# Designs tried in a protein design run: designed miniproteins, single chains, continued (3). Part 70

Each design is a single chain, and the fold is of that chain. pLDDT is the mean over its residues in the fold that is shown.

## One batch from the design tools (miniprotein)

Design m10425
Fold by ESMFold2-Fast:
Structure m10425 (fold): chain A 84 residues (1-84)
Amino acid sequence: MKLVPMRVRMEIRDGKVEIIGIEEIDATEEEALKEKYPGVSSAEALESLEELEEAARRAGELAIEKGAKDGDIVLFYGLAVVEE
C-alpha cells in the first residue's frame, strides 16, 4: 500500500456535486494550493478511493452551502491508500 496525493475535480450541476476527474498530484502542488485556498484541500489519509470520493462529495456539498453555484469547479485534495 502507498499513500498517494490525489486531486478530485468536481462540478456543481443542478445543485449537486458531480465528480469529473480524479488525478494523482505532486505533494508540493497540494501544499502550494493549501497556502492559497485554505479549506479546499485536505491532507487526511483515506482508506480507499471510494472514501476519497465520499470526502470530496462532502466538501463539494459544503461549498454549495457556502455559495458555490452551478458551473463552479470545486477541487479537493487528499491522501489515498492505493494498493500496488
Scores: mean pLDDT 67

Design m10426
Fold by ESMFold2-Fast:
Structure m10426 (fold): chain A 118 residues (1-118)
Amino acid sequence: MLEAAGSFTLEVDVPENAKVTVTLTVRAEGAEVVHASIALVADGKQLGTASATGRPGETVTLTVEADVPKSKVIAAGTVLARSERPGGRVTLTLEVKIEADGKVETKTFQGQELVLEP
């Protein structure tokens, strides 16, 4: 059995009195997501966390939402994937939605692909 692990940290500047929604989408092809987690942190305080596992070939979606004062928000996540055969792949997509003062901004970040090889 083959394993691959990935982690990410993303800093996002947020306006005053923002509502931040972070969605992590983990797509597995020829692999399974054994564990995926995401945490949302501002000013050294954890505002929210989510974790999940997937079945082989299943897409895992994790969402964390928090109200944030004017600050930098840190989205930090980890993914552990497994495959029984070589060539399994896991793609990470992070979407950050910022709602402030009646306006909505969405930013999408593509993470590096994890490839399960011997």
Scores: mean pLDDT 78

Design m10427
Fold by ESMFold2-Fast:
Structure m10427 (fold): chain A 58 residues (1-58)
Amino acid sequence: GTVISEAVADGVEYLAVEAPDQAAADALEAELRAQGWEVVARGVRPDGSVLLLVRRAL
């Protein structure tokens, strides 16, 4: 996936990550969870691309 936005607020890191399709998003979600990220939002765009919003404590 491609990181399109990053923010840190109140000791929590947030990433917005783009995946080209739902299969890539499923794989990316599993990898991010294995690295300690929590998936807080998932959106599918009309073109089939997927945005994931993830967070973890710093």
Scores: mean pLDDT 82

Design m10428
Fold by ESMFold2-Fast:
Structure m10428 (fold): chain A 61 residues (1-61)
Amino acid sequence: SAEEEIERIEREALRRYLELAEAGGSDAQLQAVLDEAQARINAVAARHGLPPFTLRVLPAL
């Protein structure tokens, strides 16, 4: 389902974000992970005929 795909994307993005943060990633690198996750979530929502979905479970910068 769209919800399961979105949850998977969010978990993967959170893992990447935390890994980059722990490795001393820049604000730009961290933001890029969030932006990519948002784009993937929007694509999933669009494929399923849903309105745009906003990331709420990833850390804010």
Scores: mean pLDDT 75

Design m10429
Fold by ESMFold2-Fast:
Structure m10429 (fold): chain A 76 residues (1-76)
Amino acid sequence: PSQVLAQQVVEAKKGETITLSGTGPPGTPVEVQLTDSEGNVVASKRVTTDAQGRFSATFTAPASGTYTVTALGHLA
């Protein structure tokens, strides 16, 4: 099952970098989604937690607005 490992709401201008970092069990696949204020997923990345359970993902804001960044861990 998937579990929310981290979530953040940010206000960004077009071209600004948005970074989400978090922790989970080591070796866990994580899908990180950038969602706009209208609920549209505008970008996503897949990462895997390291040996210490750390992950990070960085996005570039496609337009000025408020975004929700959500990290979903694929836990067994």
Scores: mean pLDDT 83

Design m10430
Fold by ESMFold2-Fast:
Structure m10430 (fold): chain A 86 residues (1-86)
Amino acid sequence: MVEEKLRKLAEELAEKLRKAGIEADPENIFEELNKILPGEASLSVLEALIYNKELSDEALKKLEEIYGKSREEIKEFLESYREFIE
């Protein structure tokens, strides 16, 4: 399931880039996303992005623990992904 969601996001990003005239390979995007967002942390971020663009306070706290990042930095990660899919 995590891999399927990462693959779907990679396909969406690749499609958006191709529409902008940039050749993009979904496989390369998938590999890069998996490298940046490991395991279950990737799933949580992707679920928030795909189904609900806002994370609960508890989810944000868990992501802070996993990444060692502040809530502001985690929201910035989500916003960076929104730039490609919006």
Scores: mean pLDDT 60

Design m10431
Fold by ESMFold2-Fast:
Structure m10431 (fold): chain A 70 residues (1-70)
Amino acid sequence: AAARMTVLLIGEDLKGEVRTFEAADDETLARQIVAALEERYGGKGTFTRLSGGSDRAYALAEAMLAARRA
């Protein structure tokens, strides 16, 4: 089954955008969320889960983002 999550993406300007992501699996979903955040905010900013998704997909996205900032 496809993985789906609705998230709030927020940059340094404190302006947020709500987006829904859908992918074949949790790892791909996490990568898409992080990629969208980087495209919009250049590796800055953050995201918050609003609905859907697994705890695994959310944790993977947080871990990927943390690794990019280390």
Scores: mean pLDDT 79

Design m10432
Fold by ESMFold2-Fast:
Structure m10432 (fold): chain A 96 residues (1-96)
Amino acid sequence: MNVSTMAGVLEAPPEAGAVSTRTFTHTFTAKKTAKVKLTGSSRRLTPDTVILSPSETVLEKNLEAGEQLTFTATLTVRSNAAGESRAVMYFTQEEL
């Protein structure tokens, strides 16, 4: 079963060329024994936002039913213009 959870939003300072970095951590609990693929994916929320971190971070692991895995992904954004610059991080769990 594929499940997507929003990890959070990162806002860069409103100064052109400003850079902001945030690390997002999420804990996933396996519902059954399976190999799982965990993906951290980033998306722009405002047009003048540049994402400098990898657009996708992937971790595959064998989990047993009820086992928890803590997954960490880092988001770095730059503002291309004065004003609001925001991006979002999503965590997705997929059973393989």
Scores: mean pLDDT 76

Design m10433
Fold by ESMFold2-Fast:
Structure m10433 (fold): chain A 88 residues (1-88)
Amino acid sequence: MAWDAAAPLTEAMKEGLVEIASALLGRPVSLDDFTDEELEELRQEIFDILQRQAKLLAEGMSEEEVAEIIEPEIEKIKKKIEEILEKK
């Protein structure tokens, strides 16, 4: 099934994105720290990384190899989240 990027974020998706952001930064992050537009952007970027990670793992790559491959994309998302939090 194709991911409909135009569909509104569910509350469960918003909470999931905040939990992922908190885990990536190693500190607690609140839903109040983000606008819906910022959450939509993070959803798309996180979705793309998770899909790539799942594909690489399914192809028999180790978790360490997959982590190395996706590290630049994770760093990009971390910087984006930090910029959003600093703006507030």
Scores: mean pLDDT 75

Design m10434
Fold by ESMFold2-Fast:
Structure m10434 (fold): chain A 69 residues (1-69)
Amino acid sequence: VTEEAARAAVKIADTDGDGYVSYEEGVKAGFLLGLDPEKAREALEKVDKNGDGYLSYDEAVEGLLEAAK
């Protein structure tokens, strides 16, 4: 998984277009990249610095790249 592919998947999953994704949207982006939904969710929770249940695109991309390792 490349950073560009992860960012594209996050953009597709962001149905609100608000520049942030929920864990559910982030997991959907992970699924588009061929990742295990459970691993994607765990990685996204680790990168959520403010713990509010929403991720910036940069945080979501970081989490998805970690889930792909």
Scores: mean pLDDT 75

Design m10435
Fold by ESMFold2-Fast:
Structure m10435 (fold): chain A 93 residues (1-93)
Amino acid sequence: SLDEKIEELKKLFEEAINYLKQGDREKARSLLRKAGEIAIEAFKEKNDPEGIETVRRILEAALHAIDTESVEDAIKFLKAAYERLLELMEKLK
């Protein structure tokens, strides 16, 4: 269900942020990619190609932040990405 996907997305972002706090950028990237697959699947099931493209751009920016920003700024990017993805997914209800 969509609610189950939203709950899993939250858990994956919380874990990714926790790994960033520990300096583990590779694990954070892995978890963020998994979160991205779940979000993209939700929009695909709703036949929303513009939503898929928006989700991809949000995830690309967040992944880039993990690789290029300080840990503190990368965490801020992930929190903003999570809030934006949550808003977009709630509109699918």
Scores: mean pLDDT 88

Design m10436
Fold by ESMFold2-Fast:
Structure m10436 (fold): chain A 91 residues (1-91)
Amino acid sequence: SSLRQALDKTEKRVDRLIAEAERLLADPSASVREVLMMIMSLSVMLINLTVLLKEAEKLGDTETAKRAQELIDRVQEVIDRLDARLRELLG
């Protein structure tokens, strides 16, 4: 379905952003600005995934809805770790 194709494309973007976030979290020289910009980028992905989740729910596409929710959970976990790092950097 077109919705499944949109989710597949979004998942690839999420995977790339999470890989970048993991590199940033491993970098002891990471700045407040870099961490904040990554949080903002991942937050945009949460908005996109929430839209896809709601469209899947409207269509009764249970498998696509489940995949969207799993991606939302993964993105939120990484945002939480970036938020913790941001708090450390701010003192």
Scores: mean pLDDT 91

Design m10437
Fold by ESMFold2-Fast:
Structure m10437 (fold): chain A 72 residues (1-72)
Amino acid sequence: GPMSAEEAREAARRAGASGGGGAYTAVGMIGKDTGDPEVTRAAAEGAIEGAREAGNEEAVRQAKLAGDMYGG
C-alpha cells in the first residue's frame, strides 16, 4: 500500500538526523514515489525535526528547501 504520513515522517526524520543531503533526498524520493502532498509535507516536517535534534543547521536548511520544492 502507499506510504503513510507517519511512515514518511519517521523515515525522513532519520535522514535529517544523519545530516548532509540525506534530508533533501528522502523528502524528494517520498514526494516522487507517493505523489501525495500530505505525505510529502510529513516527510519534510520529519526531516526538519531530525536535523534540529542533530543540531545541524545545514541539514535544517536542506530539509526546508526540500519541503518547499516537493511539498509546497
Scores: mean pLDDT 77

Design m10438
Fold by ESMFold2-Fast:
Structure m10438 (fold): chain A 85 residues (1-85)
Amino acid sequence: SRQQEILAEIARAYALQRAKQAGFDEVTFEVHYLPDGSVVVEMRGVKDGEVRHITVRGRLEDGYAHIEIREDTGPTQKETVALSL
């Protein structure tokens, strides 16, 4: 849906920003559109010669995009973005 496309773009932006902050090189990513309307962005990169992962989950609720960002098995960072719909 158009809402999932917007959500995917937001999730990708957060994944790229986290990769930049974390110092990832050679990033690649996959976007998954889930039946519940949520989106998952799985990013793979290289840091200090090791393969690292960033997962960003996006969901839409009451006109807000709720974003969860996780690097490898580390802590989950949560963000909320208002959408002009």
Scores: mean pLDDT 82

Design m10439
Fold by ESMFold2-Fast:
Structure m10439 (fold): chain A 91 residues (1-91)
Amino acid sequence: MVELEIELIKDGEVIRRSKGSGSVVSAELAIMGDLETARLEGADEVRIVIEGPEEDVRRLAEMAVRMGEGLGWEVEVEFYPDGRAEIVLRR
């Protein structure tokens, strides 16, 4: 099981925050949905925090990077030893 927190930021203000836990598949769907919401609402930054088993966290982070870059975001990712990744997407 993974924990997921996503913040959508526009003009330096958090316009949306979501937090939840679930399977890797449910986290993938949540990331996809929130990136589409970011596009629709005109967010200029998205912050994603993923916590869980290290392999699941790496898989989700790699997916978020590929998806973000494919959508024209500039993506930074940082991995932590306790099964945590922080991802920042900007445009």
Scores: mean pLDDT 87

Design m10440
Fold by ESMFold2-Fast:
Structure m10440 (fold): chain A 72 residues (1-72)
Amino acid sequence: IEELKKRYPHLTYRQIGTVYLFRGLVYDVLGNKKEAEASYQQAIDAYRLAGDLKEAKRLELLLEGKYEDVPK
């Protein structure tokens, strides 16, 4: 997160969170739970830094519950 923000300061933390979120979703679909959880954690951290606490909370609940298919 910090490395990416440092190299691309115009890139928002929300955009960084979205990148990690999509990475997590791809790993989740492939059944690669370990990589998915790591990517979701990075997305949560980025959304918190962006002040998007609602999206960060949503991902935290997904990670804690370890639910892959929670349509809301």
Scores: mean pLDDT 72

Design m10441
Fold by ESMFold2-Fast:
Structure m10441 (fold): chain A 63 residues (1-63)
Amino acid sequence: SEALEEAKKKAKEYQAKYEELLAQARENGSDPVKKQELLRKAEEAQTLRDAYQTYAETLEKLE
């Protein structure tokens, strides 16, 4: 279904964003405020990834 494919796509997009934010946090090791902000954004991206993964799993079980 379109919804299932969109959910899978969003999960992959947030996974990529999570990895990018973690890389940026490592680069900003000398700036604790910037590093903390990047880690917070990474956590948000991880939460959205997990939400879309769960949504995709739910849609797959209903089909």
Scores: mean pLDDT 86

Design m10442
Fold by ESMFold2-Fast:
Parts: structure tokens; C-alpha cells; sequence
Structure m10442 (fold): chain A 86 residues (1-86)
């Protein structure tokens, strides 16, 4: 099961990268949406803690608050769902 654990770690790392992209993109706007940054940071913290259910809830909220991040949010959710299935 080492291979499944390695694959899970890779998917988790990719999810963290996607959430970090959202955080950095929002912070570099002229008028950053603080709620988007807060939700993305909380989702990333939850992923790092292995709490994928909490992370998925924050990512869903983020997608509703900022539709421009919907595609990145959906991709991040898929990565976490795949990690949970392993």
C-alpha cells in the first residue's frame, strides 16, 4: 500500500498548490476579496491536517463566493476526492 499512500500524497500536494494559486491570485488584485482568501487558506489548512471533508466544504463555499475560481475549485475538489478514494 506504499504506492497508494504516495499517490495520495501527490494528489494532496497538487490540491495545496491549487489553493495557494487562488490565494496568491486574489492577494495580487487591486481590491482583494478577503472572504476568498480566508476560505482558500482554511481549505488548505484542512488539507494539510488530512481533514478532506472540511476542505471540500470550504472549497465549495469559495466557488459560490467567487465564480471566477470555479474551475480551479472543481479541479481541487476532484484531487481531494481521488485522494480520499485511495
Amino acid sequence: EFQKELDRDVLRALAIIQLTVIILSEKRKKNPNKKVIELAEKARDAVEAGDYETALKYIDELSKVSPEYKDIAENTKKLLEEAKAL
Scores: mean pLDDT 85

Design m10443
Fold by ESMFold2-Fast:
Structure m10443 (fold): chain A 64 residues (1-64)
Amino acid sequence: MEEELWEEIALALADMQIALARSAGKVDEIPALVDRFLAQHPDLSPETRARIRARAEEAVAAAK
């Protein structure tokens, strides 16, 4: 239960970082920011890691 809540919080934090990078015009930095975030949170499930990466890819695609 606590682990599930942490996964939701981690996803929200990653989404916030992606949104801030987009608003700052740093879309090209999003993949590196996400890689760094995932490296700092090795306890995240493979499913949550995949969701975070997918959000980064969608954000980069949407900016073009």
Scores: mean pLDDT 79

Design m10444
Fold by ESMFold2-Fast:
Structure m10444 (fold): chain A 70 residues (1-70)
Amino acid sequence: MEEEKKKLKEELHKLILAYVAEMIRLSENPDDKDSRERAAELLKKISEIYDKLGEKKKAEEYRKEAEKIA
């Protein structure tokens, strides 16, 4: 259980870094539809990891952000 949480947190960290990179790209080119779609997919994956961690509130927040960006 703790070992699984550690792996999920490592995956979450990687997804957050990827999301930040897409947001930086969007700040430079706001019309980049592909970057918006990639950011939305990353937010969905982040939401799924939070759900697996038992962080239901965080999972819902990130799911809503994904819908807002897409």
Scores: mean pLDDT 81

Design m10445
Fold by ESMFold2-Fast:
Structure m10445 (fold): chain A 88 residues (1-88)
Amino acid sequence: MLPEGVQKALDALRSTAADEGEVMTGGLLGLAERYPETAEPLREVMGEERYEARRAAWLAQPREVRERHLRVLEQFARTGDIDLELSL
């Protein structure tokens, strides 16, 4: 079962502006090793082609940018709370 914060991130992706939702999706894809349950739900939500495209784009980002996204998503997963006011 997904952590509540991660599930909220997936739900927010559906209701948030496309560019903001894609940033959050990149962070989730980056955490797939630590939260392997996120890989299948993301693939189901976005479809396989979009999932792989977002993953490739996320991995192409600079290390410091990826680390920032990972920290924000880890915070959401840890607290069970998601706040789109947080800058990614």
Scores: mean pLDDT 58

Design m10446
Fold by ESMFold2-Fast:
Structure m10446 (fold): chain A 75 residues (1-75)
Amino acid sequence: GEPMVLMYIQVPQSADLAAIRAIVEAHGGRVSTFATDLRGRLAAVAEVPAAQVDALRAELARRFPDVRILERPLP
């Protein structure tokens, strides 16, 4: 199978969730959930092909300058 990365994408509360989903899907990924962290920040949990992670990160930073991204390789 394609190597996948789990991404936790933290966004401002004002962010358009449909836009986040569309950007992830445009890079071959899928958003499984949107969650609120312990500090009330909104996060998208996404699985993304490893080959697309850098392009997705760049596009998210371009659209949402305050975005924070945590990444974990999937086995």
Scores: mean pLDDT 78

Design m10447
Fold by ESMFold2-Fast:
Order: sequence, then structure tokens, then C-alpha cells
Structure m10447 (fold): chain A 86 residues (1-86)
Amino acid sequence: SKEEILKKIEEVQREIDARADALLARYADNPEAVALVEQARREVQRLIELAKEYLEKGKEVIALMLLMAASGEFLVTERRIERMAA
């Protein structure tokens, strides 16, 4: 349902925000890492907004796929930052 998917959107947004805040705290003195987190947050925001748009059009499967894409984009950025620090 639309209500259940909106709940998932909020859950994914909270999870990504928490991870982003943790990365910013850990790598505060690394301007390249900070820039990557900020860029990833912008891309995630775009994907979430697109997911909401498709949800309004009744395309629930596409909305869920866009949420998965948002999570995946953030995971790729998180992994890249962690590897830069290794």
C-alpha cells in the first residue's frame, strides 16, 4: 500500500541519515570524504523524491526499486570512503 511504502521511505531516509552522520563524525578532518558524503546525500535525496513521485502515480514496484537504488548508492559511497582510510 501507499502508506506502507511511505513508511519504508521514512525508514530508509532515517537509516541513511544516521550512516551519513556517523561518517561525517568519523572523517570530519578529511575534506574529500566530507564532499563524498554530501554528494551521496544529494543523490539519495533525488532518488527518494523520484520514488515518491512514482508512488503518487501508483507505481509501487518502481518506487521500491528507487529506494533500493538510494540505499545502494549510499553503500557504494560508504565503502569508498572506508577504503580511502585503509
Scores: mean pLDDT 88

Design m10448
Fold by ESMFold2-Fast:
Structure m10448 (fold): chain A 74 residues (1-74)
Amino acid sequence: SAEEALAEGKRLFNQGRYEEAIERFEEALRLSAPDDPRVAEAALLLVMAYQELGRDDEAAAFAAEVRRRLLAAA
């Protein structure tokens, strides 16, 4: 479930396992409806995980895409 994927992602993130955390946060986003409040949390954590890996260009691109999706859902 989206809830389980988000929880597992947070656990992996706290352990410094950022690549695995990214997979779980992406899973949480796929399993969530656009209006699910977990979308914003998973998206923010995903950006942070990319930043921790030094993948700043991917973090910025994803943050822009998430902003676009949230504005479209409003």
Scores: mean pLDDT 78

Design m10449
Fold by ESMFold2-Fast:
Structure m10449 (fold): chain A 83 residues (1-83)
Amino acid sequence: MLTPEELFMLEIARIEKGVETLEELKQLSPQEKLQMIDAVLADPEKRIEVLERLIEHYRSRGDEQQAALLEKELEKVRKEMEK
């Protein structure tokens, strides 16, 4: 089972580099991981996609409190897109 951090990084890596497995993710350098995070943070649409998948993950685990916190962050990112 993927940790929330591994799931978050894997979804970022899928969007930025087409990385589909945790094993491929582990082969990436810390610098490459940081560059992918920066790219996603610079793109509100990509941030929304990652947040939506994390919300679904926490809900599937019954963690409604974490899901609600992430929904609040999702709403903030959506508001940034209304510039």
Scores: mean pLDDT 74

Design m10450
Fold by ESMFold2-Fast:
Structure m10450 (fold): chain A 104 residues (1-104)
Amino acid sequence: AEAALEGARRAEEGARRALEAGTGKESAEKGLEGARAANEGALAAERDPRTSREAAVEAGVGAGVGGIAAGSVKASGGEGEETARTAARGLESGAEGLRAGAEG
């Protein structure tokens, strides 16, 4: 639970920084970091659904902001295909973790 909350918080902050950086490589790197942290937080929340409701909510917020950051990177011309792909996977896992946490 605590590790999941920390992961979610880091994901949210990383995603916010990516959004503030705008478009380009810096935004891609920050977005990827946010997406990765969201994925880690979501996975931790899935392991403890009963005590991880708050962690799941925070992971979802981080994943949402990360999605905006990843979108910005994609909009800037498709640089960093691997970065965009990894960010998408992180967002998907984050969303699944949120749903699993809420249902448990």
Scores: mean pLDDT 54

Design m10451
Fold by ESMFold2-Fast:
Structure m10451 (fold): chain A 68 residues (1-68)
Amino acid sequence: MRQKELDANTAASQAGAQAYAEEKARLDELVKRGEITPAEADSRARQAAIDAANQTMADYDKKLEEEK
């Protein structure tokens, strides 16, 4: 069933993009305050995006297993 796979991938991409944007905006404020470096902000924002995408995919995988 390919539709569930497409839905999971779309949700993961959206979750990752949103997490990156939200975390980057927050971290950029910390950079302006001199609390962290721009490199740290970029690294943390990317990690948040990866974590959000992976979490979304894990949720869909679990739901697929429960349906079987």
Scores: mean pLDDT 77

Design m10452
Fold by ESMFold2-Fast:
Structure m10452 (fold): chain A 93 residues (1-93)
Amino acid sequence: MKGEELIKLGEEKIKLGEEFITKAEELKELFENRAWPERDRPQEIEEFNKKVIEAGLLDKPIESVEDAEEVIKKAEEKLIKPGKELIEKGKKL
């Protein structure tokens, strides 16, 4: 197996995971600091929910800080950790 291919796949997974984590952190901050206007930000929530569901990180819409934290954890488990493992394996080859 080619080590370079594993490193590339790992880098792609990490990049995607980092994008999801960054966006989930932003959304988490909105829930923590702007929970009051219940109807003021539906578009932001809908857009991110669509991407999260398409990526398989959640099977339901994010409606709370807890849901955003679950997305962060699943992105780490399904994208970041596998990506790091692929890079590590590629470097050993």
Scores: mean pLDDT 75

Design m10453
Fold by ESMFold2-Fast:
Structure m10453 (fold): chain A 72 residues (1-72)
Amino acid sequence: SAEEARKKEIENLTPEQRRRQIVLLEASLTLTDLQIAMLKRDSANWTPADRERLAKLEEERKKLEEELKELE
């Protein structure tokens, strides 16, 4: 399965490769959090497209948190 393939990939990472992936995931998470915060700043004037974008960003944030947890 994709989950088993990912676990094997993580197990085969060197400490340096793992640290590099953590840094990249932390950067991606920071950017996603910024985008969510900016979108929420004008929540009173949201269009349906803005609500859909927020939902996608929150889903992406959750995926990034899960990936970071797998590496830590």
Scores: mean pLDDT 81

Design m10454
Fold by ESMFold2-Fast:
Structure m10454 (fold): chain A 88 residues (1-88)
Amino acid sequence: MSMGIILITGLSLDPEDAAETAERIRKLAEEFGEVEAVTVNRDPLDPSKPTGSLFVRLATPEAAEKAAEALNGLKDPKTGKELKTYVI
């Protein structure tokens, strides 16, 4: 069965804030289906530096579509910015 993958943007560039937001996103996405992985995108030359985006991998494309819809526009309390979601 094909996996569902969501790209989420609008995260903090601070490593601690990005990690906290990623954990919150994982818990919210688990309401829609099995979450296989959440990966915060980091600068390959400086892995301590987040790029402001992450990937969520869910067990099914249907779960990814539902989770993306629910998470889109959710405000990050650390930055005050809205999260944007893209199913890939």
Scores: mean pLDDT 80

Design m10455
Fold by ESMFold2-Fast:
Structure m10455 (fold): chain A 83 residues (1-83)
Amino acid sequence: KKPELPEELKKAIEDYQTAVDTLERNIKALEERLKKVKDPKAQEGLKKRIDFYRDLLERAKAGGQAIIERLAEEYGVPLELFK
């Protein structure tokens, strides 16, 4: 459906999406666990873990985007892919 892209760029996009999806699933699992836990100290620990994974998600998005942009530039592909 999309125009033909270099394989390395396609894999970078796929790896980025997989990493984001994995981190988002981990965050959701921890948030569901937080809803079931009544102990305040355990809730605090889960919130810190959620914050840690949210920080990793933001870093993964920034890093993955930078890699995709660099590969797109090297292969002369328009950055419209980020829409």
Scores: mean pLDDT 76

Design m10456
Fold by ESMFold2-Fast:
Structure m10456 (fold): chain A 104 residues (1-104)
Amino acid sequence: MERRKELAERVREHGDRAVEALQKLADSMTPEEGEQARGLADAVRQVTDAAVEAILSGENVEKAVTGLRSLLDAARAITSKGTPELREEVLRHLEEMIRAVEEA
């Protein structure tokens, strides 16, 4: 239980950081591109909640990993027009979330 709580907290922290980076990225982009980045931030929030639940319950962990990998692929496309620094920050946090879920 304590290890699962630590991994869930790690996923939540990286998810929150990815959302923050995506919001900063959206503010630096065109309105249309910024809307896509904000949509991705909403998707990150939803998948973070699902991944936290999967870790804590021990159920659907593989599905949570698949969902995060799909988000990472979408993030690579959506953030390609943003600043390299913010793009790298978003991708790094999503990759750290995947690692934490795979450790569960």
Scores: mean pLDDT 85

Design m10457
Fold by ESMFold2-Fast:
Structure m10457 (fold): chain A 76 residues (1-76)
Amino acid sequence: ELIRAYLALGQLDLAEKEALKIIEKYRLNGRHLPSSTEAILKQLVAALRDAGEHDRALDLEVAIGVNDLVIAVNRI
């Protein structure tokens, strides 16, 4: 996955760009993010915060959080 590769290389701008594309693709198709993809996106959120990119981290976290909430409600 490109996001994981960019995170490993410390290329946060490229990782964010790819993450937003993936989130938008799943949103437009009415589909939830795969759990593995969601985990990587959460790692990117943490990396963005560590880099001081708080606004970017917040926007990404909100998008991920909506999917987490829906998954949690439908868990039963």
Scores: mean pLDDT 72

Design m10458
Fold by ESMFold2-Fast:
Structure m10458 (fold): chain A 88 residues (1-88)
Amino acid sequence: SPSREEKIAAVRARLEAEIASITDEAEKRAARLLLEMQEAAAEAARTSSEEEIEALQERFLAELEARIPELPEELAAQVAAELAASRA
């Protein structure tokens, strides 16, 4: 099975491909910011307990919803799901 780092890299590559398919420049920039913030959260998760990771995910989603209103709801949900998958 792939390592945790390899799983995170695969998730990122998949999300980057999805972002690259976005034709609206403002939406693309918002999605890129979301990915960067999600990557930072995933890095923090590598050094944290499972309870801390779950708390970070919940807090991160609330922060993203408040901060990036132009971001598509479907993309925000997908990023959250991929972060959860990268923990496994």
Scores: mean pLDDT 60

Design m10459
Fold by ESMFold2-Fast:
Formats: sequence, C-alpha cells, structure tokens
Structure m10459 (fold): chain A 79 residues (1-79)
Amino acid sequence: SPATTAELHLLAVSGDLFVMSREKDENRRQQIAAQMRERLRQVRAVAESLAASADPELQALGRRLLARVAELERELERL
C-alpha cells in the first residue's frame, strides 16, 4: 500500500541520518543528505494525497506522516 511504502521510506531516512552522523567524508555526507531530501519529498507527496482523502482514518495517517516528514527535515537541517 502507499502507506506501507511511505513508512519504509521514513525508516530508510532514519537509517541514513544515523549513517550520515558517523560519516567523515563531507562529499559523501552531502550526497546522502540530497538522497534523504528526495525521499522525504516523495513521502510528503504520498502523505498529502492521504491527508486529502475522504476517509478519516487515511486523513489522520496522512497528517501523521506529514508531521514525521517535518520532524526528519528539521533533524537533517540541524546536521
């Protein structure tokens, strides 16, 4: 499902944050950060679609995913 795919992308971004925090090569860190930003953009698109759903449970899931994307974006900008 799109929701499951979004959750897997968020898990991957969390893992990339952990890897990047221990990466010493600045060029590699910038490359990983760019890939994480692209994955967060893809999750945001799915989350916005879910948040626009007429189904209240899907709306709630979409808003929760948007909040998690914003949180991860803030963590990425702090690195």
Scores: mean pLDDT 86

